# Designed miniproteins, single chains, continued (5): the designs that were tried, part 47

Each design is a single chain, and the fold is of that chain. pLDDT is the mean over its residues in the fold that is shown.

## One batch from the design tools (miniprotein)

Design m17609
Fold by ESMFold2-Fast:
Structure m17609 (fold): chain A 97 residues (1-97)
Amino acid sequence: MRYRVTLEVRVPESVSAEELAREVERELRLIAPSVKILEVRGEKRLVDGEYVATIELVVETDLSKEALGRAAEGAVLLAGSRLNAEIEILKLEVEEL
């Protein structure tokens, strides 16, 4: 099945959306090797004085929507640890395409 995974993550100013997106992709490939990542996009904006990175992944997998969501959450948390950055997941959506 094909899914769009959309993540909104509060990040420090020092972390770029591109850097976070690359790290999320790397961690997701490690924790869920069956997930085929087709597209990765990242953008960062200032919202009410806070930096919010929007990461979008288009993936193909046999995982359920719920299992994919958990894997994506884990990948973001591991990415934050690898970047030595305090991050907070504000939104995580998984949409079937």
Scores: mean pLDDT 87

Design m17610
Fold by ESMFold2-Fast:
Structure m17610 (fold): chain A 84 residues (1-84)
Amino acid sequence: DKGVGIGARNTPAARSVARALEEAGVGKYEEFEGGGLGIGALDTGLALQGALYLENLGIGKYVVGDTFEEGVKAGEELGKEFAR
Protein backbone atom coordinates (compact mmCIF):
# COMPACT_ATOMS: atom_id res chain seq x y z
CA ASP A 1 0.00 0.00 0.00
CA LYS A 2 2.88 2.42 0.68
CA GLY A 3 4.29 4.25 -2.31
CA VAL A 4 7.42 6.07 -3.32
CA GLY A 5 7.76 8.99 -5.72
CA ILE A 6 11.05 9.50 -7.55
CA GLY A 7 12.07 12.47 -9.67
CA ALA A 8 15.25 12.44 -11.73
CA ARG A 9 17.09 13.91 -14.70
CA ASN A 10 15.97 12.01 -17.80
CA THR A 11 19.14 9.93 -18.31
CA PRO A 12 19.76 6.30 -19.31
CA ALA A 13 20.19 5.48 -15.59
CA ALA A 14 16.82 7.03 -14.67
CA ARG A 15 15.06 5.33 -17.61
CA SER A 16 16.58 1.97 -16.55
CA VAL A 17 15.12 2.37 -13.03
CA ALA A 18 11.72 3.45 -14.45
CA ARG A 19 11.58 0.47 -16.84
CA ALA A 20 12.65 -2.00 -14.15
CA LEU A 21 9.79 -0.86 -11.89
CA GLU A 22 7.30 -0.91 -14.80
CA GLU A 23 8.43 -4.39 -15.94
CA ALA A 24 8.08 -5.66 -12.34
CA GLY A 25 4.47 -4.38 -12.39
CA VAL A 26 5.04 -2.17 -9.33
CA GLY A 27 5.48 1.28 -10.87
CA LYS A 28 4.78 3.70 -13.68
CA TYR A 29 6.69 6.66 -15.05
CA GLU A 30 6.31 9.82 -17.09
CA GLU A 31 8.96 11.67 -19.11
CA PHE A 32 8.79 15.48 -19.15
CA GLU A 33 10.03 17.88 -21.82
CA GLY A 34 13.09 19.71 -20.50
CA GLY A 35 14.80 16.51 -19.35
CA GLY A 36 12.81 15.41 -16.28
CA LEU A 37 11.48 11.96 -15.37
CA GLY A 38 8.96 11.08 -12.65
CA ILE A 39 8.32 7.61 -11.21
CA GLY A 40 5.52 6.42 -8.93
CA ALA A 41 5.92 2.96 -7.42
CA LEU A 42 4.23 0.51 -5.05
CA ASP A 43 7.06 -1.93 -4.12
CA THR A 44 9.09 -0.01 -1.54
CA GLY A 45 12.01 -2.48 -1.62
CA LEU A 46 12.70 -2.36 -5.35
CA ALA A 47 11.60 1.28 -5.62
CA LEU A 48 13.81 2.44 -2.73
CA GLN A 49 16.78 0.62 -4.28
CA GLY A 50 16.18 2.53 -7.54
CA ALA A 51 15.61 5.81 -5.68
CA LEU A 52 18.85 5.46 -3.70
CA TYR A 53 20.76 4.54 -6.86
CA LEU A 54 19.63 7.77 -8.60
CA GLU A 55 20.22 9.86 -5.44
CA ASN A 56 23.76 8.45 -5.12
CA LEU A 57 24.40 9.46 -8.76
CA GLY A 58 23.30 13.01 -7.84
CA ILE A 59 20.51 12.98 -10.46
CA GLY A 60 17.42 12.06 -8.42
CA LYS A 61 15.30 12.72 -5.33
CA TYR A 62 12.55 10.67 -3.72
CA VAL A 63 9.67 10.88 -1.24
CA VAL A 64 7.90 8.02 0.56
CA GLY A 65 4.08 8.25 0.62
CA ASP A 66 1.43 6.34 2.56
CA THR A 67 -0.23 5.20 -0.71
CA PHE A 68 0.72 4.30 -4.27
CA GLU A 69 -1.30 7.31 -5.50
CA GLU A 70 0.69 9.67 -3.21
CA GLY A 71 3.91 8.20 -4.61
CA VAL A 72 2.70 8.77 -8.18
CA LYS A 73 1.79 12.40 -7.40
CA ALA A 74 5.13 13.06 -5.66
CA GLY A 75 7.07 11.47 -8.54
CA GLU A 76 5.24 13.66 -11.08
CA GLU A 77 6.01 16.82 -9.06
CA LEU A 78 9.69 15.87 -8.57
CA GLY A 79 10.06 14.90 -12.25
CA LYS A 80 8.74 18.33 -13.27
CA GLU A 81 11.31 19.97 -10.95
CA PHE A 82 14.14 18.22 -12.85
CA ALA A 83 12.61 19.41 -16.17
CA ARG A 84 13.35 23.07 -15.29
Scores: mean pLDDT 83

Design m17611
Fold by ESMFold2-Fast:
Structure m17611 (fold): chain A 74 residues (1-74)
Amino acid sequence: MKTKEELYEEALNEARKVIEDGKAAGLTRGQLILRLGEVLSRFVERAKEAGIPDDEINRMVLKIWREAQELWDA
């Protein structure tokens, strides 16, 4: 099973790619939010399967969201 750190890094990289690819494709902020939501949903499911506590998952989700927000504004 992947470690908590590996799952987090994979989700961060996927979120970054979604934002960059979406901006390049001319997607709206709303469309980017929906695509980021899909990334976060997959991450949450994988993290639950790995036995990570909900409190930790919620903190990781918020960190990924903040990173994605910064990429949107860049």
Scores: mean pLDDT 82

Design m17612
Fold by ESMFold2-Fast:
Parts: sequence; structure tokens; C-alpha cells
Structure m17612 (fold): chain A 74 residues (1-74)
Amino acid sequence: SLIDLLKQAIEALEKGDFEKAKELLKQGIILANQQNNDKIRDLLSEALELLSGGTEEDRKKALELLQEALKLAQ
């Protein structure tokens, strides 16, 4: 489910597994698109872009966006 995928992405980022988090976010974007969930799609797309930047602040902001997406998915 989208909820399970978001929880796994958050856990991956908290553990510093950025490659796993990026792969999960790519899957989440596809799933959100299939569900026509534009707001979650946009949050996940922004988080993925931030993770490509590779800074600590980018990773922290990506976690905040994923937490918002999780709240909306519930």
C-alpha cells in the first residue's frame, strides 16, 4: 500500500539508506499517479529532488515532506 511504502521510505531515511529511500519514493510517485493523488505525488516528487541534492538540510526537509504525505494518506 502507499501507507506501507511511505513508512518504509521514512525508516530508510532515518537509517541513512538514501538509495533505498529514493527507490521507494519513485515507486510511491507511480502509485500516487495511478490513484490521481496529486498532492501526495507532488510531496514525494519534491522529496526525491531534495534527496538528489545530498545535503543534511535536504534530507531533513525530505523527511518532513514524507511525514506530511503519510498524514494525508491516512
Scores: mean pLDDT 85

Design m17613
Fold by ESMFold2-Fast:
Structure m17613 (fold): chain A 91 residues (1-91)
Amino acid sequence: GAQEVRELAASRASSLEEALKLMKEELAKLGIEVTDVEIRRLPDGTLLLTLTVDDPRLGETDLRGELRFPSEEEVLKFYSYLAMAAREELA
């Protein structure tokens, strides 16, 4: 029902926010600051993720990347991947 759909959407949003927070925390340990994150749903149902980062290792500020994903689940995987990759760089 409508309640179940809202509950699933809220649970998914919570998972995305937690994954985003972990990604930001792990990247910050490398000195990489995620200054902006925007997710837009496109007319074809895909998601457009826009990330802006400052990476002092590259001597670059306000680096903006745009990535397309078929679902919120793939965005969550991407955040988790970046967090893991950042963690491995510290090891």
Scores: mean pLDDT 74

Design m17614
Fold by ESMFold2-Fast:
Structure m17614 (fold): chain A 109 residues (1-109)
Amino acid sequence: PSSSYPPGPAPDEVWRVFAVGKKGDEIRILGALMEPQPTGPIARGREASRQRAVDGAALIGVELEKQGYKLEFVRLRARGEKPVTLTPDQLAAAASPEMSAALRKAQAK
């Protein structure tokens, strides 16, 4: 049986992520909104949403590195959560194994 779509994500399940990269004297900031997908089995709650935000920030970090910017840090924010700032090493340690490997590969030159 198909389950109906769940109601939209709660405010504390929606994370805003920002990655800051440098290329010489040039600074680039990429941002994204990380929320549960509306289809399939959805991991809900603070821990699952925080992990999704970390992996989303790592994905944006990979994109910055591909564009020639060195990732300096990422910042994660959600309603009811303390803002989190992670260095590239802290981000790689906190990310899923797949995203950690992708980030490390993008940084390797």
Scores: mean pLDDT 74

Design m17615
Fold by ESMFold2-Fast:
Structure m17615 (fold): chain A 94 residues (1-94)
Amino acid sequence: MPSFEEQVREIALESGFSEEEVEEIVELLKKMLEETDPYKFSELLNQLLLIISKLPKENQEKFLRELRDLLETEFPDNPRAQLLASTLQFELDS
């Protein structure tokens, strides 16, 4: 069964990120899921959104949607995953 990290790598590669950007995304997500400080969480989120902003809009929307769905499926009881999924949904609605 693919790990969360392997699923994130697949989604990011299919969305058009480079291998270097994919590994940066994986590390940011791992840090965010364990981050209890709202300020540090916001800093990590801003770094993630900056990386995502490098893609064409259609690829951004695909990545945000697939990542949101993955977080909701893999971490339904994780409040940090729920907060991130809600933020990704807000970006999709904008």
Scores: mean pLDDT 84

Design m17616
Fold by ESMFold2-Fast:
Structure m17616 (fold): chain A 69 residues (1-69)
Amino acid sequence: SPIAERARRIAEEVLKREGDSDVGVALFLMILGISLAEGDKEGARAVAETAIELDPSNKVARDALAELR
């Protein structure tokens, strides 16, 4: 949980600097996967919501958010 939170902050900083680059997308998917593996559904939901706000066409984030309910 604390590791997932720290990783999310780092990924958000990279996304702000790199935008929607391949690196930013890869980091988002990695953080989402880590949050889900940790059972942190609330954190995973927050990450997916942030990704949708940055790119509303991100189907992976929308699908993840729907699964998290």
Scores: mean pLDDT 67

Design m17617
Fold by ESMFold2-Fast:
Structure m17617 (fold): chain A 66 residues (1-66)
Amino acid sequence: MSPLEEAQRIVDRYLEEVEADPRVSPEQLAAFRDAGQTLLTMLQNGELTVEQVEASLRHMVRTLRR
């Protein structure tokens, strides 16, 4: 599996979790999707690692639940 494919699976997993959470607004979901795409673009450009993408997604999900 390529790093981009691995990161996409991680983004998709967190997106599914956020979409299933009734506490998350449509606006928060849209912002999360947009941020996920930005992280994938940064990974593709060599600016981030898969580990850094996952860490950023974990931080965003934690922030949404607080």
Scores: mean pLDDT 82

Design m17618
Fold by ESMFold2-Fast:
Structure m17618 (fold): chain A 65 residues (1-65)
Amino acid sequence: MVEELIEATKRLADYQKKLEKEVGVEKAMEMTSFAARTSLKLLDQGYSAEEAVKKAIEEVKKKFG
């Protein structure tokens, strides 16, 4: 459980850095905050860090795309 939380945090940090280059810091922070909240809910439901972050990024695309 702790290992999945750490892995999700690393993946979200990398996602934010990539987004900052594309959409700027302010919007990247907003999008990543939404992804972080969604990932935490999915981790609580038993998804792996990879699955939780991937699904959260899909939800970001629906909300911000």
Scores: mean pLDDT 82

Design m17619
Fold by ESMFold2-Fast:
Structure m17619 (fold): chain A 100 residues (1-100)
Amino acid sequence: LTPEEEADVRVALALIHLGVTMATTGLSRAQAARELAKEFAEKGRYDDVANLIAALKVEGDTEGYQAALEAVREVVGDEKWTEIEKRANQIAELARKARA
């Protein structure tokens, strides 16, 4: 896989996980994004957080992004969130290139 193809797979898997969470919990998309991001952050699964944030950015889901952002910052703090967001932006950019 190219880096672009790998990023697209990361985004696709995060969207599947979000969809399953919505279906199994009955939560709204933003609520599901918040709960998933919080769970990943609490478990130190920062790559999964970055994949989810990247997926929300690629989809243009501003509400889901804000909900996830608030939850992650509350768990890990601003410095670690900045690191995660930088990685998420890299994944989102690569995923967009794979789709072009």
Scores: mean pLDDT 88

Design m17620
Fold by ESMFold2-Fast:
Structure m17620 (fold): chain A 99 residues (1-99)
Amino acid sequence: MSLEELKADPLLAAKTFARARVEGDYEMAALAIRALEDDPVFRRLEALYDAGSPADLAELTALLDSPDPLVAALAAGLLTHHPDPEIRERARARALGFN
């Protein structure tokens, strides 16, 4: 999987990011992040995660159930290492459920 392929398909990049994070494939996760670096949806969700307030993390957690598969995949990837084990479990399950 190449950087050009992931840049051409943000949904593929988001799903790849989420799965790589769960699998501990840090090289693939980094490649997917590189492809998503300029994506406005990714930047918005990353900002919520980086802010880390209870309200921002609650908003991110709600996005795991987003009808937009790009948003759901990005939220899953970002929340895979959340300190709350219940949220972490939900994010990991969501990430592994993408086909």
Scores: mean pLDDT 82

Design m17621
Fold by ESMFold2-Fast:
Formats: sequence, structure tokens, C-alpha cells
Structure m17621 (fold): chain A 80 residues (1-80)
Amino acid sequence: MEEDLKKIEEALKEGKYEEALKLAKEFIEKYVKPLIEEGKIVEALELYNELLAVIKKNASPENAEKLVEELEKLMSEYLS
């Protein structure tokens, strides 16, 4: 988990938008989605917010906005 967040941070700092998006989606599928499926919505949202904090801290404002929009679409599918 922490290793996966670190890889996302590195991709964001390098401006590798497509890699960062792929890694962020993989993080949600690996760690966040299972918590949603277990009904642990609070824990799932806490992990998602940690991911968003990494994105907002390390990406440019433009890339952060685009990444958050794509991830919100994915989360909406899992929560519906």
C-alpha cells in the first residue's frame, strides 16, 4: 500500500500523467474496492482521500483536476 502510493507520487513528480492515472486506478481496485465490497465505506473513503492527498500535493493543479475527475468516475461506479 505505502509502496504503491510512493510509485504514484514519483510518477506525478515526473509529469507522467498516464502512468500516474494507471497506478491510481490500480490502487483503488487493489485496496479501496475490496473495502467497498465488504461494506467498509468509511475505511474505503479514508484510503481514497489519502490517494487524493498524494495527487493534490504532487501533481500540477491541471493534472490533479484531470486525475481526480477520472478517479471520481471510477469511484461512482463502485459506490452505485
Scores: mean pLDDT 84

Design m17622
Fold by ESMFold2-Fast:
Structure m17622 (fold): chain A 89 residues (1-89)
Amino acid sequence: MVEVPEEAVKELARLREIAAALPGPPADRARAAQLAFLVEAVLRGEVDEEEVLAELEAAGEEDLAALVRELLAQPELSLLERARRFLAV
């Protein structure tokens, strides 16, 4: 049988819930939620921190790279709180 990736489905559902809780246009909410989940993935060791930061800096997103570093230093923050920080940038 083809296995359904339950973890990916759960993460997508959580991303949608976080986006729905944010104010503003749908595209801005989706971007903020995605960035909050990227920080979560780095904190879980699923994604390399240096690769994420290097990619953002190469794209000229220095403010986003600085915010990612700040949020990685605050692992106690909720996904919603991280998403709100990205929405403000």
Scores: mean pLDDT 77

Design m17623
Fold by ESMFold2-Fast:
Structure m17623 (fold): chain A 88 residues (1-88)
Amino acid sequence: KGEEMALKAGEYGAKAGLAAGEAGGLSASESAGYALRAIGSALDGILKGKPKEGAEGAAKAAEDAAKKGGSEKAKEYAEKAKKAAEEA
């Protein structure tokens, strides 16, 4: 179900942002910003009837957080977000 996969992508994207911040690669503000961007993209996609687009946006936020933050755990969550977006 596309909406479920969009929500999963948002959740994993938020976890990627938080994990990158926890690892010290991002400030608390940057970490929160990536997490909110992932959640916001997923919810916006669902509200517009485009859950796949929302999920892809969440996965992109997760990837950006993992690249900037340099955390293995953030990369793992970004991969999970990408997989959820592929299934959306």
Scores: mean pLDDT 84

Design m17624
Fold by ESMFold2-Fast:
Structure m17624 (fold): chain A 94 residues (1-94)
Amino acid sequence: LEEQVKRVEELLKELKKALEEKDYKKAIEVLREAAEVLFSSGDPELQTLALGLGTLVLLAENAIKNNDEKKAKEYIEEGIELVEEGLEKLRELV
């Protein structure tokens, strides 16, 4: 779990940087990686949160395909909030 905490912290930094740079494709990739790490924890609450992140990834990808940058940004921002919640929960487990 300590390694998962460190990995999610790194991914959260990458995610915020990608959003600031308007690299939505990179932000979506980082969200997917964060969801995988959270799901791998085995905690049911974190697994549920990771499934929610997976849905946001799909919605953000569809927004990008439709050239809806505003919607893509909104879904990525919601994803950041879920990653932050997941990080707090992971820290409670260590």
Scores: mean pLDDT 86

Design m17625
Fold by ESMFold2-Fast:
Structure m17625 (fold): chain A 80 residues (1-80)
Amino acid sequence: SMEKEKKEQLENIKVTLEQFKESYNDPELAEELLKEAEKMLKENKPFSEIYRELAKILKEKGYEELAAVFEYAAELLEEA
């Protein structure tokens, strides 16, 4: 179901951001990304848009490799 897919994708975002907190000492950015993802999800934005917006924020903050991972996730969701 769409609701199950939404929960699964949000959990994937949470897991990725938790790993980010462990690898980089930037818990404020991780919290900002999670809040933005939850806000967009409440607005019924597709996960491809959510991942692209998170990637944009990450690029602006200098995390280009992690941004590329989120952009790739968005691409996969658009093809599914």
Scores: mean pLDDT 76

Design m17626
Fold by ESMFold2-Fast:
Structure m17626 (fold): chain A 96 residues (1-96)
Amino acid sequence: RTELFSPEVREAVRALIERFRDRLSPEELAELAELRERLANESNPEVRERMEEYILRFALLSIGVSARLPPEVLRLIANARTVEEVRRIEEALRRA
């Protein structure tokens, strides 16, 4: 719903995904690999930036679903715009 992540939010989400990567299913890992290959072949910087945000949100949502996070936290993942919101998602994942 929101446009693009700020650099700080993008970095925080990337770090969180890397930390919980092992919670992704083989199917989710395969889809992420396909999306990353498309990103690598995209020459338009604007499209690449939007695609990267999509990939990051998709990965984090997949981790959240796999961790069986409540709907309110999944909604937070879909709409997160601040580093503080990413921290709340991390806390929920640590408790899952």
Scores: mean pLDDT 78

Design m17627
Fold by ESMFold2-Fast:
Parts: sequence; structure tokens; C-alpha cells
Structure m17627 (fold): chain A 61 residues (1-61)
Amino acid sequence: MEEFIKKAEEYEKLADEHEKAGNWQEAARNYGLASIYYFKAGDWEKAEEAHQRAADAAAKM
């Protein structure tokens, strides 16, 4: 379970970096991956937050 949270945090960090660079497609992809790993870890609140951030980034493409 902890391994999934760590992967989710890594993808979220990458997504934040892409978002700051204006790489909305890469940001959306990485937020989506973070959401999947938070869901696998059982952290559904963070999974939903990451999913929403992925949708927001995709809307800016």
C-alpha cells in the first residue's frame, strides 16, 4: 500500500512541474496516473483530487 502512495506522490510532483511549464497534456497524464495510484492505495479523497486536477489540466489544452 505504501508503495502506491509513493508512486502517486511522484506522479503528482511530475504533473506539478509540467503544469508550471505549461505542458498541459503531460500534466493531465501524470495527474491521472497519480489518481490511479491513490485509488489503489485506498486514499480515495486524494484520488478524486488528482482526478479533478487531471481534468482541469486537460481542459487547458
Scores: mean pLDDT 84

Design m17628
Fold by ESMFold2-Fast:
Structure m17628 (fold): chain A 93 residues (1-93)
Amino acid sequence: MEEVEKKLEELERQKEEALKEIDKLVEELAKDPEKREEMIAHLEAVLAKMDENWEAFKEKLKKELDKEMQEVALKAAEAQRELAEYLLEKLRE
């Protein structure tokens, strides 16, 4: 069963599509400075909360999921964080 490898490939594909959507969102937010500042503040709060809850998240994965699924879930969470950091960097320029 190569299900884990297929899920990791699907995750990478979803990440590429999300990056394209982020680029479009950045262009739209460039036209509205107030919404841009609100988005920056929101992303900073989201990333801070991710950092705060990261250890608890890992412990829950160890209890709830098989090792293979833990790896997929961790990669998904890392991808979500990278997307948020990418959007934040683009909005900050």
Scores: mean pLDDT 79

Design m17629
Fold by ESMFold2-Fast:
Order: sequence, then C-alpha cells, then structure tokens
Structure m17629 (fold): chain A 80 residues (1-80)
Amino acid sequence: MMARLDEEAERALAEIKELEKNIQAGKVSVTEAAKRALDVGLRISRLMVEQNRLGIEPSPKLVEARKAAAALQKQVRELL
C-alpha cells in the first residue's frame, strides 16, 4: 500500500511538471490547464485520505506533490 501511494504521488508530480511545461510553451488552453490542475489536486487529496486511513505519516513524495499542486493552482489562477 505505501509503495502504491508513493507511485501515485510520483505520477501526480510528473503530471504537474508536464502541465507547467505545457502552460509555459502555450500548448494548453487556460480552460484545459484549470481543469487539469483541479483533477490532479483532487487525486492528491484522495491519496492523503487513503494515507490517513492507513494510519501512516505522509510520505515525502506525497508532501511534495501536495505543495506542487498548490503552486500549480496559483499559477493557473494568474492565467484566468
């Protein structure tokens, strides 16, 4: 279970970095960027709920993903 949470957190981080690059390159619309930022944020929230259900401390990868998602949401708001 812990390995799965780390894997999903790493996937979320990769998606955030990809979306940031696509925003910078103008490859994604503002609407699509907002939708993708919301979707990845919701997935990270679900991982945090599962981590809490397992009674374990948040992994460093999950903490990093949460911070990255917050930064991405701020970036997308500046585009709106």
Scores: mean pLDDT 79

Design m17630
Fold by ESMFold2-Fast:
Structure m17630 (fold): chain A 86 residues (1-86)
Amino acid sequence: AMAPTRVRLVIRVDGEEAARVEATISTEEEAAALDARVEALLRAAPVGARVEIEVEGESDGVRGSSRLVVEQTEEGPRLVSGEQRE
């Protein structure tokens, strides 16, 4: 079974906070649902928009964070930068 992970997610579009989520993810299905929500927000961003996604997770006393910056193009979201820390 997947270990419970506390997740804090912030999505900004062109510098403005578009979504903020705080949740506990305990199943692969819950993780997939969160991923699907993030993908939907990325695809809904207008062409030329800069989308910043900040994720902080904590599980079993271990903390990790990641930051993803994506630019929306006519061909779909394009990764500009990404960093991950455990």
Scores: mean pLDDT 77

Design m17631
Fold by ESMFold2-Fast:
Structure m17631 (fold): chain A 69 residues (1-69)
Amino acid sequence: MEARLEEVGERVYEVLLPHVSEEEARERAEEMRRALAGLIEQGFEVARVEVVRDANGREVLEVTVAPAA
């Protein structure tokens, strides 16, 4: 299932909101969306968006990109 850029930003916001201010979470979500938009312009697409736990047990958003078909 291909995720939309808006959905990726929303997921970043949700994952970060418990750890940072609403304003900071929104800024980081926008930064992530811009980075991914650049990859999409290069012929990639967002294939998967998952919430995983890092080595410190924190919830982190993992975004997988793949070449567009």
Scores: mean pLDDT 75

Design m17632
Fold by ESMFold2-Fast:
Parts: sequence; structure tokens; C-alpha cells
Structure m17632 (fold): chain A 81 residues (1-81)
Amino acid sequence: MDPLVRSAEVTGVRSTGSEEQRRRNFEKLTEAARQAVGLPLPEALRLLAETVQQSPGVTSADVVITLEDGTVERVTIEPAR
């Protein structure tokens, strides 16, 4: 059984474009991280990767995921080309 996500925190987003676009990208990624709580780790990573892929101008996102068993996963997500 895959461990469930206890918390997910967006620690950094690298984004091009306007200040407003960067703010929207950060808000979208933070909301995706909130929605990842309670998901199995593979589903949480898929949600975050899809959100990065759908966010215009995002070049990378750094996320710290804490699992229900206390494991901490540090993940850098980049858009697929």
C-alpha cells in the first residue's frame, strides 16, 4: 500500500512571464499541493506534475511532501516537452 500524503508544501516556483502570471502559477501549485493531501504518493506526484504542465511559463517547482509514516520527499517538478 502506497503511503498517503500528510502534507505538501510548495517551497519555490521558477516561472517566466508577468508578476501576475507568476502569482497565479504559485496559487495554482499551492492549491494542487493542498489537493494532494490524503492521496497516495504516486497520485499526488501525478497531480503536481499535471499542474506544472498546465501552468504557463513554469520552468520548475520545488515541493516538500511529508507522508503519513513521517517520510519526507523533496521533489523538483519540471514540465515535460
Scores: mean pLDDT 82

Design m17633
Fold by ESMFold2-Fast:
Structure m17633 (fold): chain A 79 residues (1-79)
Amino acid sequence: MSVEEIKEKFLKEMAVLAQDNEAVIAELKKLSKVSVEDIESLKKMAEKVLQAAEKELSGDRLKRAKEVYEEFLKALDEK
């Protein structure tokens, strides 16, 4: 999977979990603007998305958000 595909998968899965939550969506929008060549910024912005999710989401939605974040980091580290 390319870094572009890894980024798109994260954005899509987190958007589903965020639903209409403006704080999580705002952080996802910032991550969407990060270059696929800038792996460190992608990781940093993904962490900010998770921090927003931890404040705004709960229960199974938050558990899945953490799983999506860990899958994203693992996929980037395997490149």
Scores: mean pLDDT 84

Design m17634
Fold by ESMFold2-Fast:
Structure m17634 (fold): chain A 79 residues (1-79)
Amino acid sequence: GATADEQQAYRSLGLGYSYLRRGDFEGAGESFAKAMLAWAKSNGNPEAGKEAAEVVLKYAKAGEPLTGLAQGFRIIAEA
């Protein structure tokens, strides 16, 4: 079965897409940061965190950086 970190990675990825659909780039960035961290802690779930990183890179290349990304990493680092 999936570990707690694997489940968190998939949930955070899904939340990131939900925020993107409603135009909340700050919420999307924070959620994708959480997905990438959960993926980094789990060798069994590389796809969710890699996908989050690819979405972030795609938006950055298009000139639409996810503004919540740095804030998401900061909150996680301070927890």
Scores: mean pLDDT 70

Design m17635
Fold by ESMFold2-Fast:
Structure m17635 (fold): chain A 99 residues (1-99)
Amino acid sequence: DEVMERIKEVVFSELSEEVQKKVEELLEKHKLSGAERSAVLNIVLGVSKNVSEENFKKLFKEIEEKLDEIEKTKDPKERAKLLIETEKKVEEEIEKEIS
């Protein structure tokens, strides 16, 4: 997967080795489009850089649960909606941590 290798090279270099392994496991478990995988990597990068380790674990679990829901959803429009809702929720939690 050429797109995944390129995204991994750019985004993974910003993550700790432990977080990189968790993200790889998360992406390997779920049947996602290239665009969805890219969005997930950006969400995890944002969380990793901006929240405490405790909040990272909490938000990562919430992301995993949403990806399980997305994988079971066949409609691309509904999948996109779930992903946007996940991004919004994570952004709100990051804002609370920073603010």
Scores: mean pLDDT 72

Design m17636
Fold by ESMFold2-Fast:
Structure m17636 (fold): chain A 77 residues (1-77)
Amino acid sequence: TKEGDELLEKADEAYSQKNYEEAARLYEQAGDIYEKSGNYEKAGEAYIKAGYATLMALNDEEKAAALRERGYALAKR
């Protein structure tokens, strides 16, 4: 959806600027929107990226792993 695409673009921008905490939040929100719309491929991509951004922010390794696992599962269908 447009909302998901906008969040993903904002997350990519934040990540490129090394604002990893904000990027993680935005990627996770994008994943949620894509999943609700049934776009599991984009949801998977967003959650995987949220996991990496979470790891870079050093706030939670367990959460980072969980987000990446959720993303891979959704992307495979």
Scores: mean pLDDT 82

Design m17637
Fold by ESMFold2-Fast:
Structure m17637 (fold): chain A 58 residues (1-58)
Amino acid sequence: MISEEELQELGQEIAREKKLTDGFEVLQAVAKKLNEEGKIDIEVTDDYGEILKALRDA
């Protein structure tokens, strides 16, 4: 299970690297990066709440 703090720190780091300003885009990018690293296995959807729930449940 990934902690809320780790998700927030990773989100800030990705936002800086990819110059993202929208929180939803940051959340999608975080989920995608964690999937690519094999740390989680979730679908990146167009629903903010679904991605957030899946990340917390992983």
Scores: mean pLDDT 72

Design m17638
Fold by ESMFold2-Fast:
Structure m17638 (fold): chain A 78 residues (1-78)
Amino acid sequence: TAEEARAAAKRYGAEAVAAAARERAARYGARLEARARELEAQGKSWAEIEEEFLTDPELRALLEELGRAATAGVTALA
């Protein structure tokens, strides 16, 4: 039926969005982890790494994008 077709399209679209959001979150997370490891290798404490993430506009943008990707994934599944 048309209703079943609409429900299937909506469901498959939501699952595709959730999958894409998870992949983006994984990529952003990996980049953030790589930067944290670089700072840790330089002898920085976790408090100093957190300060860097909050004050560096590029790292802050990556954190915001990670949050948006994670939220999109949760919203698509809800």
Scores: mean pLDDT 69

Design m17639
Fold by ESMFold2-Fast:
Structure m17639 (fold): chain A 91 residues (1-91)
Amino acid sequence: EIEKLYEEIKKLDDEKRVELAGNAEDLLTLEALKRYVVERAREGLEEAFEEFKKRYPHMSEEEIRELNEEIVESIKRMEESIIKLILENKK
């Protein structure tokens, strides 16, 4: 199940995560890694949200949220492209 793999990935150090990402070829592991990257990006953007509001006070909260969702979707699409490439080039 992807949830269990996601939890295991969260427990790895950065070196082990990079090694796993470089060697992962099965769909389940690749989807779990994609989930990890997407969730870390979403968390980072949420943490930065108040800083962006302070830096750009003339931007609406709605505009900042829309930009953040666009960034998350772009990261998700990039991860999907990487997964497709790995699965197509399995050797």
Scores: mean pLDDT 77

Design m17640
Fold by ESMFold2-Fast:
Structure m17640 (fold): chain A 107 residues (1-107)
Amino acid sequence: SSRQEKLAELLEEARRAVERGDIDRARELLERAREIARTLKDASDRVVELAKEVLRAAFRRASDVTRATGLVLRAIGDLLDAEKRGNRVEGVLALIEAAIELLELAR
């Protein structure tokens, strides 16, 4: 869908922003991505993979490794539970929310 395409674009832009150290821009993009994701009935494999890539980029920027690891493990658990229920949208939301929380550790 056009909304899934827009979500993919925002997630890719957010990953690039994290990688350049533009944390405020990354947070803005992820908050917009979260709003779009909430309106979706389904999520493509592409969107799930991009959300994982953003989470990985945000983790690499985190200074508190113990807190960052806890956030990532929670997000992975939420993703696996969502996949078991056939609800990929909830999985994508869990990944985006964890990435936003990880960016607070990068500041």
Scores: mean pLDDT 88

Design m17641
Fold by ESMFold2-Fast:
Structure m17641 (fold): chain A 69 residues (1-69)
Amino acid sequence: MDELIKELYKESEEEAKEYVKELKEKNPSLSEEALELLFEAITFSRLVQKLMELGFSSEEAEEIAEKVL
């Protein structure tokens, strides 16, 4: 269980990094603080989505993601 959640977290983090990179390129006026907040929010959202694909409810997935982050 722990290894699987750790792997999903890494994948979510990598996906969030790519998305934030594209956002910065398209919106160069975004502050570094805004980019950091977006990175954290996207990582959380993607991890929740991956956990839901494994059969967790939205609320269960959010609780797991909050404890990992």
Scores: mean pLDDT 81

Design m17642
Fold by ESMFold2-Fast:
Structure m17642 (fold): chain A 70 residues (1-70)
Amino acid sequence: MDTGTILFPERLEPGDTALVSLRGEHAGLAVLTVHGDGKADVTPIFGGPRVTLPATLHSLERGGTFTVQP
C-alpha cells in the first residue's frame, strides 16, 4: 500500500498539480493531480513503466498526506 506527502505547492485546489513524495511499491518523486472531493491521480516521475494511480487526499496543503489506491 503506497502512501505519500505533498511537497509543493503550499495549497492545492481542484485541477492543480503538485510535487509529492511516495513511499511503498512506487517510492520516489511523483506528480499528483487534484480532481476534487479529496480525489487525485498520482504519476511517478522516474523508473519503470509510466503508471497513473488513483489516490485519496487527507489534506490539500504542503506536508499533507494521501493514500494511493491500487
Scores: mean pLDDT 77

